# Designed miniproteins, single chains, continued (3), part 18

Each design is a single chain, and the fold is of that chain. pLDDT is the mean over its residues in the fold that is shown.

## One batch from the design tools (miniprotein)

Design m8599
Fold by ESMFold2-Fast:
Structure m8599 (fold): chain A 78 residues (1-78)
Amino acid sequence: SEELVERTRRLLEEALRSRGPFAAAVAVALHEAVEALEQGDYATAARYLDTALSFLPPDHPLVPPLRELLERVRAAAE
């Protein structure tokens, strides 16, 4: 879905503007998720989104939108 690609790109842009030791790792994972989504590989995209989420502390502002995106991508993978 083009909407899923756009939402992931926006989270990637936010991660690139973020500060902290995990910002680069989150950005790399989100970039890989975008590439997978553009190829229609929702299963791979879900794995990268889950990886990005694992780098973030639970109270981080990226966690809620990333969890929502992951759930939607997992639904599309089925």
Scores: mean pLDDT 82

Design m8600
Fold by ESMFold2-Fast:
Structure m8600 (fold): chain A 68 residues (1-68)
Amino acid sequence: EELELARRIARDAAELAAQYVKSGKLTPEEAKELAIGLVEQRLRDLGLEHLIPYAVELAKEEFDRLLA
């Protein structure tokens, strides 16, 4: 299911980015850009570009939740 895959990609990108902030390797702004870039690239590679706006919003929401 494409929606489930997009949700997983968004969550995984947010988790990775949050880990980089917690380890001091990236600022929150840098990490958010990394998460967005990872989501865009992965969905593009899979031919699911139409889901990019949806997955990017999910990744941003999850990233903000993980750093709250």
Scores: mean pLDDT 87

Design m8601
Fold by ESMFold2-Fast:
Structure m8601 (fold): chain A 98 residues (1-98)
Amino acid sequence: SEAAEHLRRAIELAEKGIEALKNKDYDTAVKYFEEASEHAKRAAELAPDPEVRRLIRSAADTFEQAAKYAKEGNYDQAIKFAEQALSLLREALERLEA
């Protein structure tokens, strides 16, 4: 589904963002988390299940927090929030493909 494609793209972008943080490429990490949030928001609009939509929206908000922490120089919190959002997206994708 189109929702699943946006979720897979958000997951890929989030993984790249975490890798960028580990490589100290902070500006690139912020862009990846912001793009992951955008794709997650689009997936939420397309998802028919209200519970799946709630998980995806939570992930999108959590990626925005990861980007904010990265901008503030709190890279440990940025990674933690990005990994939490990634976990939520993976759960949403599993439920959407069930």
Scores: mean pLDDT 89

Design m8602
Fold by ESMFold2-Fast:
Structure m8602 (fold): chain A 57 residues (1-57)
Amino acid sequence: DLKKRLLEKFPEVPEEVIEAAIAMSKNPKISKELAIKMLSKRFGISEKTARKVVEAL
């Protein structure tokens, strides 16, 4: 279960951010850089945190 592993690896990241990152990773039109920017903008998290989550996918 990818979601469970990511929640355990990033306990300080909200579940909704993890779910959004997984959904974006399944969309071939969304690059890693675009996903990082979208997550940062939508959830008010740092690009550094968003990058760690996206790169762990």
Scores: mean pLDDT 83

Design m8603
Fold by ESMFold2-Fast:
Parts: sequence; structure tokens; C-alpha cells
Structure m8603 (fold): chain A 95 residues (1-95)
Amino acid sequence: SKVEQLEESLKLFEEDFKKFEEEIEKKLADESTPVEELEDYLKGEERGLAELEQLEKEAKKVNAPQELLERIKKLKERLEELKKKLEEAIKKKKE
């Protein structure tokens, strides 16, 4: 079903994002990380948010279970938090 396809897509996104989040957190902790590398991660976060917004739109159209919508919402919140950390780190490096 479309719901099952959305669940599979979300699961893959969650697994990929977990690895991406761990990598970014390590790079944020490293003072030697170039600003260009942090800016590339920020672009990745922006692409991820756009993908999640599309998944949320599709999930709402097919009346997906509330659990699936809640998972998307929590994942969006995690990406927004990581984006904010990247933006602050980039700002400090450009000072």
C-alpha cells in the first residue's frame, strides 16, 4: 500500500539521518572543521527538511496513522535543531 511505501521511506530516512547526525555532531565538536564543510552539512539538512515536508504531505493525503505523522514531526524537529547548531557554528567561525 502507499502507507507501507511511506513507512519504508521514513525508516530509511531515519536510519540515514541517525548516521548523518552522528557525523555532524563529531564535526561540530572539532574546532578544526572548515566552515565550508559545515556549510555543506547545512545544505544537506535543508534538502532533508524538504524531503520530510514532501513525505508529510503524502502521508496526510493517504490518511496515514498518527504514529507515522508523529515520527515525521519528531524527525523534522531533530533536523531543525541540528540546522540551528550548524548555523550558530558557521556564524562563530565567520566572526
Scores: mean pLDDT 87

Design m8604
Fold by ESMFold2-Fast:
Structure m8604 (fold): chain A 68 residues (1-68)
Amino acid sequence: SLLELGQADLVVLLPDGRVRHLRLTVDADGRIHLSGKEDPSRRASEVASDEERARLHAEGVIVQEEEV
């Protein structure tokens, strides 16, 4: 789970075709912090393939489409 990891990567597929890569961290108080250290100029189609989504899921990365 996210709490067990203390850190997890989140890939968000935006409706405008952009991809956001966020890092989630949990502090000592149990608070979740979001850090957008990378803003890849990738299109959602580069991440949304069945193979890539399955691979990201297997690696524990959360992939979510926003506003779709």
Scores: mean pLDDT 55

Design m8605
Fold by ESMFold2-Fast:
Structure m8605 (fold): chain A 79 residues (1-79)
Amino acid sequence: GLSPQLVQAIKNSGLSQDQIDQTIQKLEQIGDDMTARFAAAKTDEERQRIIDQGTQQSLQVLEQMAGKKVADQFKKLSG
């Protein structure tokens, strides 16, 4: 699941409950896809590519739905 700190940041972003739920759902879908692809990956290079792609997708969702401050917090937590 998502980090508790990230979930709290999304909840504190001033979004409606429906927008919060949709944002979290999209991030969980990205996480689930990453987990499945990661389990199927054969090399460290493939695993790194999956992480990079999932991180970029998550940042894009956060920037579009929760704003840049929450996206920046995610970037710090994902490093």
Scores: mean pLDDT 80

Design m8606
Fold by ESMFold2-Fast:
Structure m8606 (fold): chain A 94 residues (1-94)
Amino acid sequence: IDIRNKIRALIDAGVPVLDAIRTALVEAGVISPDASDEEIISKTVCMIHDSGLEATSFCLTCKAVLCGVDELKHILLFPNHKVVPLKEADKVLA
């Protein structure tokens, strides 16, 4: 299963971002269901350029998980999109 496609599908179904990531990573056998938010973030990969780089931020407008490099590019190309730290994505959506 493509973890990124699973995460996206769960977010589109209304699952909170960190819960969507946790569910996808647990199903893939990458983390424990009891994993901390920090551990979940450390196991999440960038969704934009498929590089496998660690994800650090989330675009609320695109619902995409971004690494630091893609966050900078995303802000420059789409300045009206709201990008937040990954661990804070659900707090901002609430």
Scores: mean pLDDT 66

Design m8607
Fold by ESMFold2-Fast:
Structure m8607 (fold): chain A 55 residues (1-55)
Amino acid sequence: MSLEEQADALLDQSNALSAQALTAPKEKARELILEGASLSVKAMSLLVQKRIEEK
C-alpha cells in the first residue's frame, strides 16, 4: 500500500471520530477529538514523507 493510501485511511478514520464526537457526552467527545487529531498528525507525517521520497 502507498503512503498516500495509508494517509487517506487515517484521515477518513479521523473524520468518522469527529462525527461521533458531535453526539457523544462531553468526556467521550474530548477523547474522540484527541484520537482524531492524533490520526490527522500521523496522516500529515506520511504525506510529508511521500513528498520527500518523490523528489
Scores: mean pLDDT 80

Design m8608
Fold by ESMFold2-Fast:
Structure m8608 (fold): chain A 100 residues (1-100)
Amino acid sequence: SAAAIVSTVLAQSVSKEEGAALSPRQKNAIVAALMLLSMGDIESAAAFLEKAVKEDPSKAVKVALAATYVLLGDGEKALKIAKESGSEKAVKKVEEMIKK
C-alpha cells in the first residue's frame, strides 16, 4: 500500500531518537498523511504534508513528503525535498524508487 511504502521510507531514514523528538503537531501530521495514503488519497496526503512542512518543518515530515511525491510520479520534487530534509538515507531511497 501507499501508506506502507511511506512508512518504510520513514523507518529507514529517521532514527528512533529523531522520531521521539518530533512535536505533537509533526507526529499528528505524519499520522494524518498515512491515513490519507491508506485510503488511496495520495494527492490530499501530498497537499497536507506540503502545508505541514511550511508550518512546522522537520526531517521526518520532509521525508514523508518526498516519498509521497514519488508515489505521485513527481520524482524531481521528491528528490529536491529529500535533499532538503538532510537525510542521506532518504535521498538514496528516493533515487532508488525513481529508477524503477
Scores: mean pLDDT 84

Design m8609
Fold by ESMFold2-Fast:
Structure m8609 (fold): chain A 81 residues (1-81)
Amino acid sequence: SALSEAALALLREAAARARAAGDDGLATVIEQLIRESENASDEQALAALEMAASIMRGRAARDPRLRPLADWFEAQRRRVL
């Protein structure tokens, strides 16, 4: 679906940005969500975006360098919903 395609594109961008920010661990976690979501229903795609947002918020709470990434992802997620 268009929603699943948008969700996967957003997750791929988030993984790339996590690597650029120096958090390879976060990028790897997001890449795992992408693999688990390749044939996802719209409900599963939304759940994957919510999970990624939660993980990024948790990481940003411990590392302020990730706050722009978490804020960007939340803004993009709201546009996909």
Scores: mean pLDDT 85

Design m8610
Fold by ESMFold2-Fast:
Structure m8610 (fold): chain A 73 residues (1-73)
Amino acid sequence: MEEVARASLRAYELVARGDLEGARRTVDEAYRAGLLDEDDRRFHLQSLDRASTLPPEVVRQRVDEARRVLAGL
């Protein structure tokens, strides 16, 4: 679970930097590593596409919130 959460945070950081291709690659790497199944992979790729339409500051805020939650675990 935590490894999947960290991979997701990394992908959203890349989206916030304007690197959607790198973000998708990060999700694909997690899938190949066995951390995600096919349905999870599709869900995350769709989520990255939606996040790419948001202002970068909104994506950064969500990443920071998720990091705080993960650090509290």
Scores: mean pLDDT 77

Design m8611
Fold by ESMFold2-Fast:
Structure m8611 (fold): chain A 79 residues (1-79)
Amino acid sequence: GMSQDVRDLLARIARVRADTARAVALTGDRRIQDLGDRIVQLLSSLPRTRSQKDFQRIQKQADRTYATFVKRTRELLAK
């Protein structure tokens, strides 16, 4: 059966995809789509990491990319 960690990861990916689709619909901004796609790519790579350091590095990269996504979305919606 599917583990809870895998379910949590899939739920996070689904949420990022939904947030990206909504943000793109509101802004029309290609960079928001690219940022969303990058976050999904990073999160999808987590189960394939071979070391705790690689896992932490990719997780931090995903978090930083998500912060950039949120900031850009807010800036475009404030105009």
Scores: mean pLDDT 85

Design m8612
Fold by ESMFold2-Fast:
Structure m8612 (fold): chain A 83 residues (1-83)
Amino acid sequence: MEEDERAFEAAIAQTDGFIAGADALAAQVPDVRDQVDADNARARALVEQGRADPEKRVEYAAEGVGLASDAYYLAQQALAEKA
């Protein structure tokens, strides 16, 4: 129980961190902004689905972290290609 709660809280923090990082990078590379915004919105939606379904919260949160991470690395790669 406590482990699942901590895992969910950690996943929320990780998702928020990746979203903030991706937003900062996408501001420098407008070409990926729409995709980053879409992936970030989906990641937030998955976290909220986890809040609504406690039995599947860890699974939803893991998918949310994955999408937020993908958006962050997409923006980072696009910025590197412009440099």
Scores: mean pLDDT 81

Design m8613
Fold by ESMFold2-Fast:
Structure m8613 (fold): chain A 74 residues (1-74)
Amino acid sequence: DEKVEQVIKELQEALAPVVGEDVAKEIGASLRENVKRGLGVDSLRRLAETFASRGLDESAEAAREAAEKLEELE
């Protein structure tokens, strides 16, 4: 789904300055697999909680926005 790939790309671009390009790509690949299992939204909400617990508030918000966009596509 082209719209799902756009959400993944936007999340990777938001996270790359904080976690680095390689980790951002791994997060995107993991998200793609979780979407195939019907766990995409849940995995993004857990990712947001993880970022928030580490004080990465902007990264947490990016993950929450991605979760909202993905939920609208289901």
Scores: mean pLDDT 83

Design m8614
Fold by ESMFold2-Fast:
Structure m8614 (fold): chain A 101 residues (1-101)
Amino acid sequence: MVSEIIKKVDELIDKLKNGSEEEKKKAKEEIEKILKELDEKIEELEKKIKEIEEELKRTTDKEKQKKLMEELIEIGVEKSLLAMVKSLIKKELENIEKKEK
């Protein structure tokens, strides 16, 4: 999941550093697409967090509250991991641009 995104980005970063001009252009376009997909997935997770928070406000059953809290933590962790991956990709892109100028 996150590991697959990291591996794909590593391959694209290698093409940006060592590829032909056409490969560099395609790799940059593919990375921009991945960044957009990460933003969309983060937004979906934020929406789900809000839905669970609203259900928690309406729930009086302690067992159901515990399950909802566990789900909220899991979604929160996934969102944080995706945000970290996005930050790492942006840092690598900035480093590549600085070395070509």
Scores: mean pLDDT 81

Design m8615
Fold by ESMFold2-Fast:
Structure m8615 (fold): chain A 65 residues (1-65)
Amino acid sequence: GAALEAKRREAAEGVAAGAAHVLTGSTVTEAEVLSIRGGEAVARVVADGVELTLLIRSDGSVELI
């Protein structure tokens, strides 16, 4: 349902923001899920003026694209 989908997007955004914070050591100012496909999400994050695109896999692993 819509509530479950919204929670999945929010979780993916949180994972992406957390990964960006760890990678840059800076506060994340933007986090946006670009797509969700087959349990994987692509997210755009901005931390300390740096834009990162991350692939979040169904197991919770994160890859920089």
Scores: mean pLDDT 75

Design m8616
Fold by ESMFold2-Fast:
Structure m8616 (fold): chain A 73 residues (1-73)
Amino acid sequence: SELEKLLKEAEEAARRLEPRLIETGLRFNEEVEELYRKAIEYARQERYEEALKYMLEAMKLIEEGHVEKFERP
């Protein structure tokens, strides 16, 4: 389906971004992490429309700079 394809593309985009953030000592904030987890959970239930909604919301927050620094030891 079109929604499943869009979800897969969004997931791949997020997956590519996460390693780059970690490399710079940044990570997704708690809100982005929760939205991402919800998207994956809905996708597991084959609820792709809801999964896509949460994934796009998470990506929007990342684009708006909702990332945080790791606590370094």
Scores: mean pLDDT 66

Design m8617
Fold by ESMFold2-Fast:
Structure m8617 (fold): chain A 101 residues (1-101)
Amino acid sequence: MLERYREVLAKLEELLAEGVEVHLKISEEKLRELAREGLEELRREGLLEEAEFVEELLEKAEASDDPERRKALLALAALVGLEALREAGREDTVRELLEKV
């Protein structure tokens, strides 16, 4: 799973470099909140490789001056967290996180 998300990150960076606009209806603030809460749950479950990747994506987002790239990176961070928790059998946690945002 992590390999596939790293490939998605590479493709997103390529598309953003080509000037492709990513339109997400969810706000940057809500995506950041979801990604951070997902990260804490990954750490609690001992999913350390997934947690490290989410931290990397959050750091890349905060370092970005491009709001569109920042939002895309935050969305990927949130998605990685939710999917890793779901694969770990924590569907209940995934539902709770999505209901808060």
Scores: mean pLDDT 79

Design m8618
Fold by ESMFold2-Fast:
Structure m8618 (fold): chain A 98 residues (1-98)
Amino acid sequence: LIEALKEAQAKLDATEREALEEQLAASSEEEREELALRALAKVLEEAAKILGTSVEELIEKILEMAKERAKEANTEEAEKALEELEEILKRVLEIIKE
């Protein structure tokens, strides 16, 4: 999974990554969040292609791994991180389904 995500990110044009970094530096916090979600959506779409699965199935696997880690950590901080991750992935899925 992590290897597929790294490979997907590597396949993105270096110019596109540089442009995104420039925009993130110049944008408001709200605009930065939206740009980050769109970048994550692209990475997940490419990773899903590499793995031969759908983005929805990939998101399910990521959430399953995150839930297991949160359970092992057994901390309030890990539970909050899981809730934040679930919200982020729901937004990403909504962007992809558009």
Scores: mean pLDDT 72

Design m8619
Fold by ESMFold2-Fast:
Structure m8619 (fold): chain A 85 residues (1-85)
Amino acid sequence: MEEEIAKTYIYQGELLKEALRKAIESGDVEQLEQLINAARIFIEEARKIAEKYMSPELKEKVDNFIKELEDEISRAEEVLAQRRA
């Protein structure tokens, strides 16, 4: 169960990361705004689930993935700031 939950969060997060990268490449302001917001909500929920329900090993894998997603959000926010100008 916990492994399946971890795999689901990592999979969904990879889809968000891919969507963020594509929006960054296109400079789509509306898409960037929506994806940044969705990704931040996703990170909060993933952290809560990992803390409560996952083994330390699975939590570490999720935390490492969250860090990668946070880095992608930071890039998206920089592009968004430039494109809104």
Scores: mean pLDDT 80

Design m8620
Fold by ESMFold2-Fast:
Structure m8620 (fold): chain A 90 residues (1-90)
Amino acid sequence: MIPKFSEEDVKQAEERLKELENSDSPLDKEKAKLLKIALEAIKYSQTNPEEAQKKLEEARKEMEKLKELFKKNNAGTKEQRQKLLEELEK
């Protein structure tokens, strides 16, 4: 099912995409790729629902890559956060 998006929702997503593309973080670059595919799916939903559905499936595959990258990047961040919490518990 292709979700119904308003023009305002699309504009907010495009603004978020620009912020993510401007980031030096590999995680944010992967988020930008996913958001770009999602925006393409929304645009195709008006003219070609089948192509929009294919783009949504592509976005789901990119989401799996993002989840793996998030787990990998969060491993170091979790260790840093855990050390900070241990310092606060003193």
Scores: mean pLDDT 65

Design m8621
Fold by ESMFold2-Fast:
Structure m8621 (fold): chain A 89 residues (1-89)
Amino acid sequence: SMSAEELLEEARKLLEEAVEILKKQGASDFDTDIALGIGLMVLGVARILIKKGKLSKKTLQSAIDAAKKELEKGDGKGALEALIKGMLA
């Protein structure tokens, strides 16, 4: 199984991929910059929560899996929501 740091790196890559889908779908640079900024802040909080035992690897993996399914549908917004909600749970 992946380490916590490997899962966080996977989540960061999915966040960037979701933002690129939004750009291709005509989202403004402002909206995509804000979305990326919020996602990176949430990822920073998730790292702290894992360190403190408040976020499990299983929960993070579930968020990643949900985001991947949304990306397979071409839903960048759905992928961002899956990552943010999963990491803050």
Scores: mean pLDDT 86

Design m8622
Fold by ESMFold2-Fast:
Structure m8622 (fold): chain A 85 residues (1-85)
Amino acid sequence: SEALARMDELAAQTLLEVNKIIAEIKDPEKQKEASALMVEGARRFSEMRLRIAENASDPAKVEALLAEVEEEIRRLLEKLREIAE
């Protein structure tokens, strides 16, 4: 599935950006906060990936779900950058 391949690409790109941000965090409390956000992000990503698979026959729903995933990734990276500052 092209949509699931896009999800896997987004996951790989997100991991690279997350690793760059987390490498800058030296405070143990901020590391804990960042880790909690990452765990929730991974859970939500898995849920969205399953939802895309369930709606594979509906291109409009798949497109909307992919847009939601991209927005959730953007917000996750923004929150992680705020923690790193």
Scores: mean pLDDT 86

Design m8623
Fold by ESMFold2-Fast:
Structure m8623 (fold): chain A 91 residues (1-91)
Amino acid sequence: SATVEEALAEFRKQFEEFVKYVEEEAKKLPEEEKEKLLELKKEMERIVAELEAELKKAKSEEEALAILQRYGAKLQELAAEIQEIIEKHKK
């Protein structure tokens, strides 16, 4: 649907900005924390790829909404973990 397509386009832009933010912040971290941050970023990218693949298979707006809610929750948890690592080093 047009609503889902617009939401997905906005999500893609925000995700790209978040990835750039994570990559820049990772440069400021000790090696162990940097590796952890980049692995979490890789996991988010994997989940986003799964989200986009599942959305292409959705046959109704209800299915698309359920997919967005399920994957959105997972992405929010990972983003929170990434942000916690970054903030702990901004003492």
Scores: mean pLDDT 81

Design m8624
Fold by ESMFold2-Fast:
Structure m8624 (fold): chain A 97 residues (1-97)
Amino acid sequence: REEQIKELLLSHPFWAALHIIYELFEKEESVPVKELLEKLKELFEKQGSDLDPEKLLEAFIEKGLLEREGDKVRLSEKGKKLYEELVKQVQELLDKS
């Protein structure tokens, strides 16, 4: 289950970004903006995506999914809930397939 969900999430740049963000924040309440941007950059380069990590981070903050505190960011309750709903939808899709 976990491996199949992870593979499906990693197949799409936006879902892969959410997955990586959630994994980082499972271990830490806040992470340096620099670390998060490097992780997103590596992901998008690996996928051949034209998504801009800085613009994606800005969009997540603007939507209230991430909160910025100086040089660090924190995953909001909205961000956690969105990721949990996404994982649930992916699990339901795999159960029907």
Scores: mean pLDDT 72

Design m8625
Fold by ESMFold2-Fast:
Structure m8625 (fold): chain A 82 residues (1-82)
Amino acid sequence: MEEEKLAEAIRKVLENPDKASPETKALIALGAKEAGVDDSMTLEERARKIAEAVLKLREENPELKDFIDRGVKAALEEYEKL
């Protein structure tokens, strides 16, 4: 459920990036880099891979937890209610 909600929010960010805060943009950039997303992927595939990468980084790198939690909160608050 958390991964699915985050993936949906990220999909909406990718559709409307101008509404994203710096925190949301930083989270997406981190997730995209770790996931290795490219232009051959669909918007839905990119969003899912970014969400998977972000949540995996949160579990495997405790030092990134606060940064990731802030970015996830920002993305959900900005796009989940849209």
Scores: mean pLDDT 79

Design m8626
Fold by ESMFold2-Fast:
Formats: structure tokens, C-alpha cells, sequence
Structure m8626 (fold): chain A 84 residues (1-84)
């Protein structure tokens, strides 16, 4: 659930936050890959309009950008955890 995820992030150590953000980044990259494959399959079937293809491509780009943002957050929290 979104609420449990939000509360976990708020109450986690910097190292735990880094791990959670890395997991979220990975999940978004997997979702982007699934959408790319689904797009390719549906194009071959002739089931997608040019507008629908563009919409899916925008969603893939959004998921990749979000994954990149979460990777940056993971790096920031990892650096904080490693500070002595």
C-alpha cells in the first residue's frame, strides 16, 4: 500500500532509505521494460494507433525518469549512511 510505503520511508535509517529507493527504481525500470514489450506486441497485432503508441512511449519515458530520480535519492542516502 502507498501509506505503508510512505510511513516506511519516513521511519527508515538512511541505509534503509537507500535500499528502498533502489528497489523502487528497479521496479519502475521493470515496468518500463514490460510496457516496451507490450507496445511491440500490440503494434505487430495492429492494435495500437499512432496516438496510443506515442502515449505509451511517454509513459515509458516517465517511468525511466522516475527511476533515475529514485537512483539519485538512493545515492544521496547511501552517502549519508556512509558518513562517519
Amino acid sequence: SEELRREALKNSTPLEKAILYDIEAGMHLIEAAVLRIAKEVLIKKGELSEEEVAEIEREIARLRALAEEYERLAEEYRALAEAE
Scores: mean pLDDT 85

Design m8627
Fold by ESMFold2-Fast:
Structure m8627 (fold): chain A 90 residues (1-90)
Amino acid sequence: VAPLTDEEIDAVMAVLRAHGFTDVRRLDDRTVMGRAKEVTPEQARELARDIAAAVGRPVVVHVTKTEDGYLVIASAATADTNPHPDTVVA
């Protein structure tokens, strides 16, 4: 899966802030961290759609709960991307 550009990661962070995430920060070329009270599967799908719209291309979004908040891993979707049960493609 292809990494996102710096501009695309900035767009992902902006979408997270728009969805009410706090303490939004970039960890690496595809991983953004933000704090939220709860992220449901429905909210994760909505988040993936909004990220795809902001980035302007299909993305794979994986949302993982950690001790410090939620990790949001976003990368460009490719034909060879196998969806994980916790992965949303938009």
Scores: mean pLDDT 70

Design m8628
Fold by ESMFold2-Fast:
Structure m8628 (fold): chain A 88 residues (1-88)
Amino acid sequence: MERAREEARRGAEAAAQSAASGSSGEHYAAAVVAGTGAGTSGRLGGAEEAGREAAREGGRLGVERAPGPGGRAGAEAAGRAGVAAAEG
C-alpha cells in the first residue's frame, strides 16, 4: 500500500511537470498517460484514495506552473485521467 501510494504521488508529480512544460500535443498526451498511471497505480495497490488525491494534486501543481493554455489543459487532463483510473 505505501509503495503504491508513493508511486501514485510520484506519477502525479511527473504528470504535473510534463504538463507545465508542455507546449505541444506531445506533452499533453504524455501528461494524460502519466496521470492515468498514477491513478491506476494507487487503485491496484489498494490505495484508491491516495491515488485520487495524488492525481488531483499533480493536476493542480501543473496548472499553477503552466504558463499557457496548452500546459494548463494537459495538467487538467492528467488530473482527470488519474482520478478516473483510481476510481476504476
Scores: mean pLDDT 59

Design m8629
Fold by ESMFold2-Fast:
Structure m8629 (fold): chain A 58 residues (1-58)
Amino acid sequence: SVKDILEELGKLIEKHKLTLDTTLAEVEKIDPELAEKLKPYADDSDTIEDAIANLMNA
């Protein structure tokens, strides 16, 4: 679900000290499974902030 993806993304951000400006391409290097779940909401060049905005509007 969207909530589960947001929770996983939040944990990744905390664990790896990422910023909202981190690209989805960088997320894919750290967690390819989570990056795959984010593909409907953002492209590799988009940021975590872009993905969160699109997830919250889904």
Scores: mean pLDDT 83

Design m8630
Fold by ESMFold2-Fast:
Parts: sequence; C-alpha cells; structure tokens
Structure m8630 (fold): chain A 81 residues (1-81)
Amino acid sequence: MLVWPDEETVKEANELIKEFLERAEEIASTVEDPELRSKIIALAVGAAIRAIGLLLEGASPEEVREVMEEGLREIEELAKK
C-alpha cells in the first residue's frame, strides 16, 4: 500500500541513497568495459528505485540501508568480474 513517509524518514533515506549512488558511480568509474559500467549504473538505479518503493510501502530507513548494502555488494561483485 502507498504511504507517505514522514520528513525525517525521507531525509535519512535520501542521505543513504545519495551515499550509495556516489559509491556506485565511483566503482563504475574504475571499470574500463563500457557494457559492464552500464550494467553497474543500471543496478544502482534499480536499487534506488526499489528503496523508494519500500519507503512508499512504509519501510524504515534501516530497511532502505539494507537494500543499499545489498545493491552495493552486487555492484562490487560485478566489478570484480
């Protein structure tokens, strides 16, 4: 169900998502393969959209952090291959 998060939750989630996207961009910049770099960016955007969706369903900032940590792990693993 769609719910509007409170301002404090939105602020915390925005900070988490910002830090995640900055880290994803940093990792993507180290990747020489344009296709792999594109996949990393797509994963980062997908994870951010998923986190926003969870917030609209009443998820806590802690749950958003878990999604961001999972996404970052996937990106780091992809960048190694």
Scores: mean pLDDT 79

Design m8631
Fold by ESMFold2-Fast:
Structure m8631 (fold): chain A 69 residues (1-69)
Amino acid sequence: SMVSFPAGRRGAQVALELGKRGYGTEEGIRNAEKAIETGETQPVHLDGSKLTPEEYGRIVKGGASMGGR
């Protein structure tokens, strides 16, 4: 189960950390790196089945709470 959401720099940093630990897709990691580099909101993808409620909350707070761009 892949979780996709818009992530700004803060959310992208969390997504990148999780992606490097085996929770992310290659595309999600690439998008997270782009968001960190540019500061622009990017769609990121993670394996949602492995996310804890706390990790999910941090990611949503970092990007998705603003409803997108």
Scores: mean pLDDT 61

Design m8632
Fold by ESMFold2-Fast:
Structure m8632 (fold): chain A 70 residues (1-70)
Amino acid sequence: SMEEKIKELEERLRKAKEEGSSVGELEAVMWGVREGVPEEKIVELLQKILGMSRENARTAIEVARQLLAD
């Protein structure tokens, strides 16, 4: 379900934060994009968990999309 995917994305982002891993953060965002989590939910989680601005969160999603398009 989408609810379970959102929870999994939250757990992946929290793990990346705990590890201090920028690569792990990007991998979590890529997972969320690939699994079809809505952009606004990814933005909300990046703001809530990682303290990202909306602009930085949207940039992270754009980078993830570009990497997945290859």
Scores: mean pLDDT 87

Design m8633
Fold by ESMFold2-Fast:
Structure m8633 (fold): chain A 94 residues (1-94)
Amino acid sequence: SDIEDLRNNAISAARAGDVQSAVEYFEQLLKKAPNNPDFLMSTVEEVVDILVKQGLYQGALQITSLALKHIKDKKAQLQIIGLALRAIGEELDS
């Protein structure tokens, strides 16, 4: 499906270290699937983990910022804040 392709493209871009493409694919995913918080959260968690492990902390923060702006589910918002704090903590330790 289009949303699965966008998710896979965002993850592939993140794995390649292409922050700009990862952000662009994720933004398209937010527009096409705004009411699927579990699917969006799975994507945020995977993309952020990949970027943080590569030391691309500012890219991870861009993903979490976009997610917080568009995902309105309170539980998901708390999880995204936790991911953003992890990225900040890892950057400070680098």
Scores: mean pLDDT 87

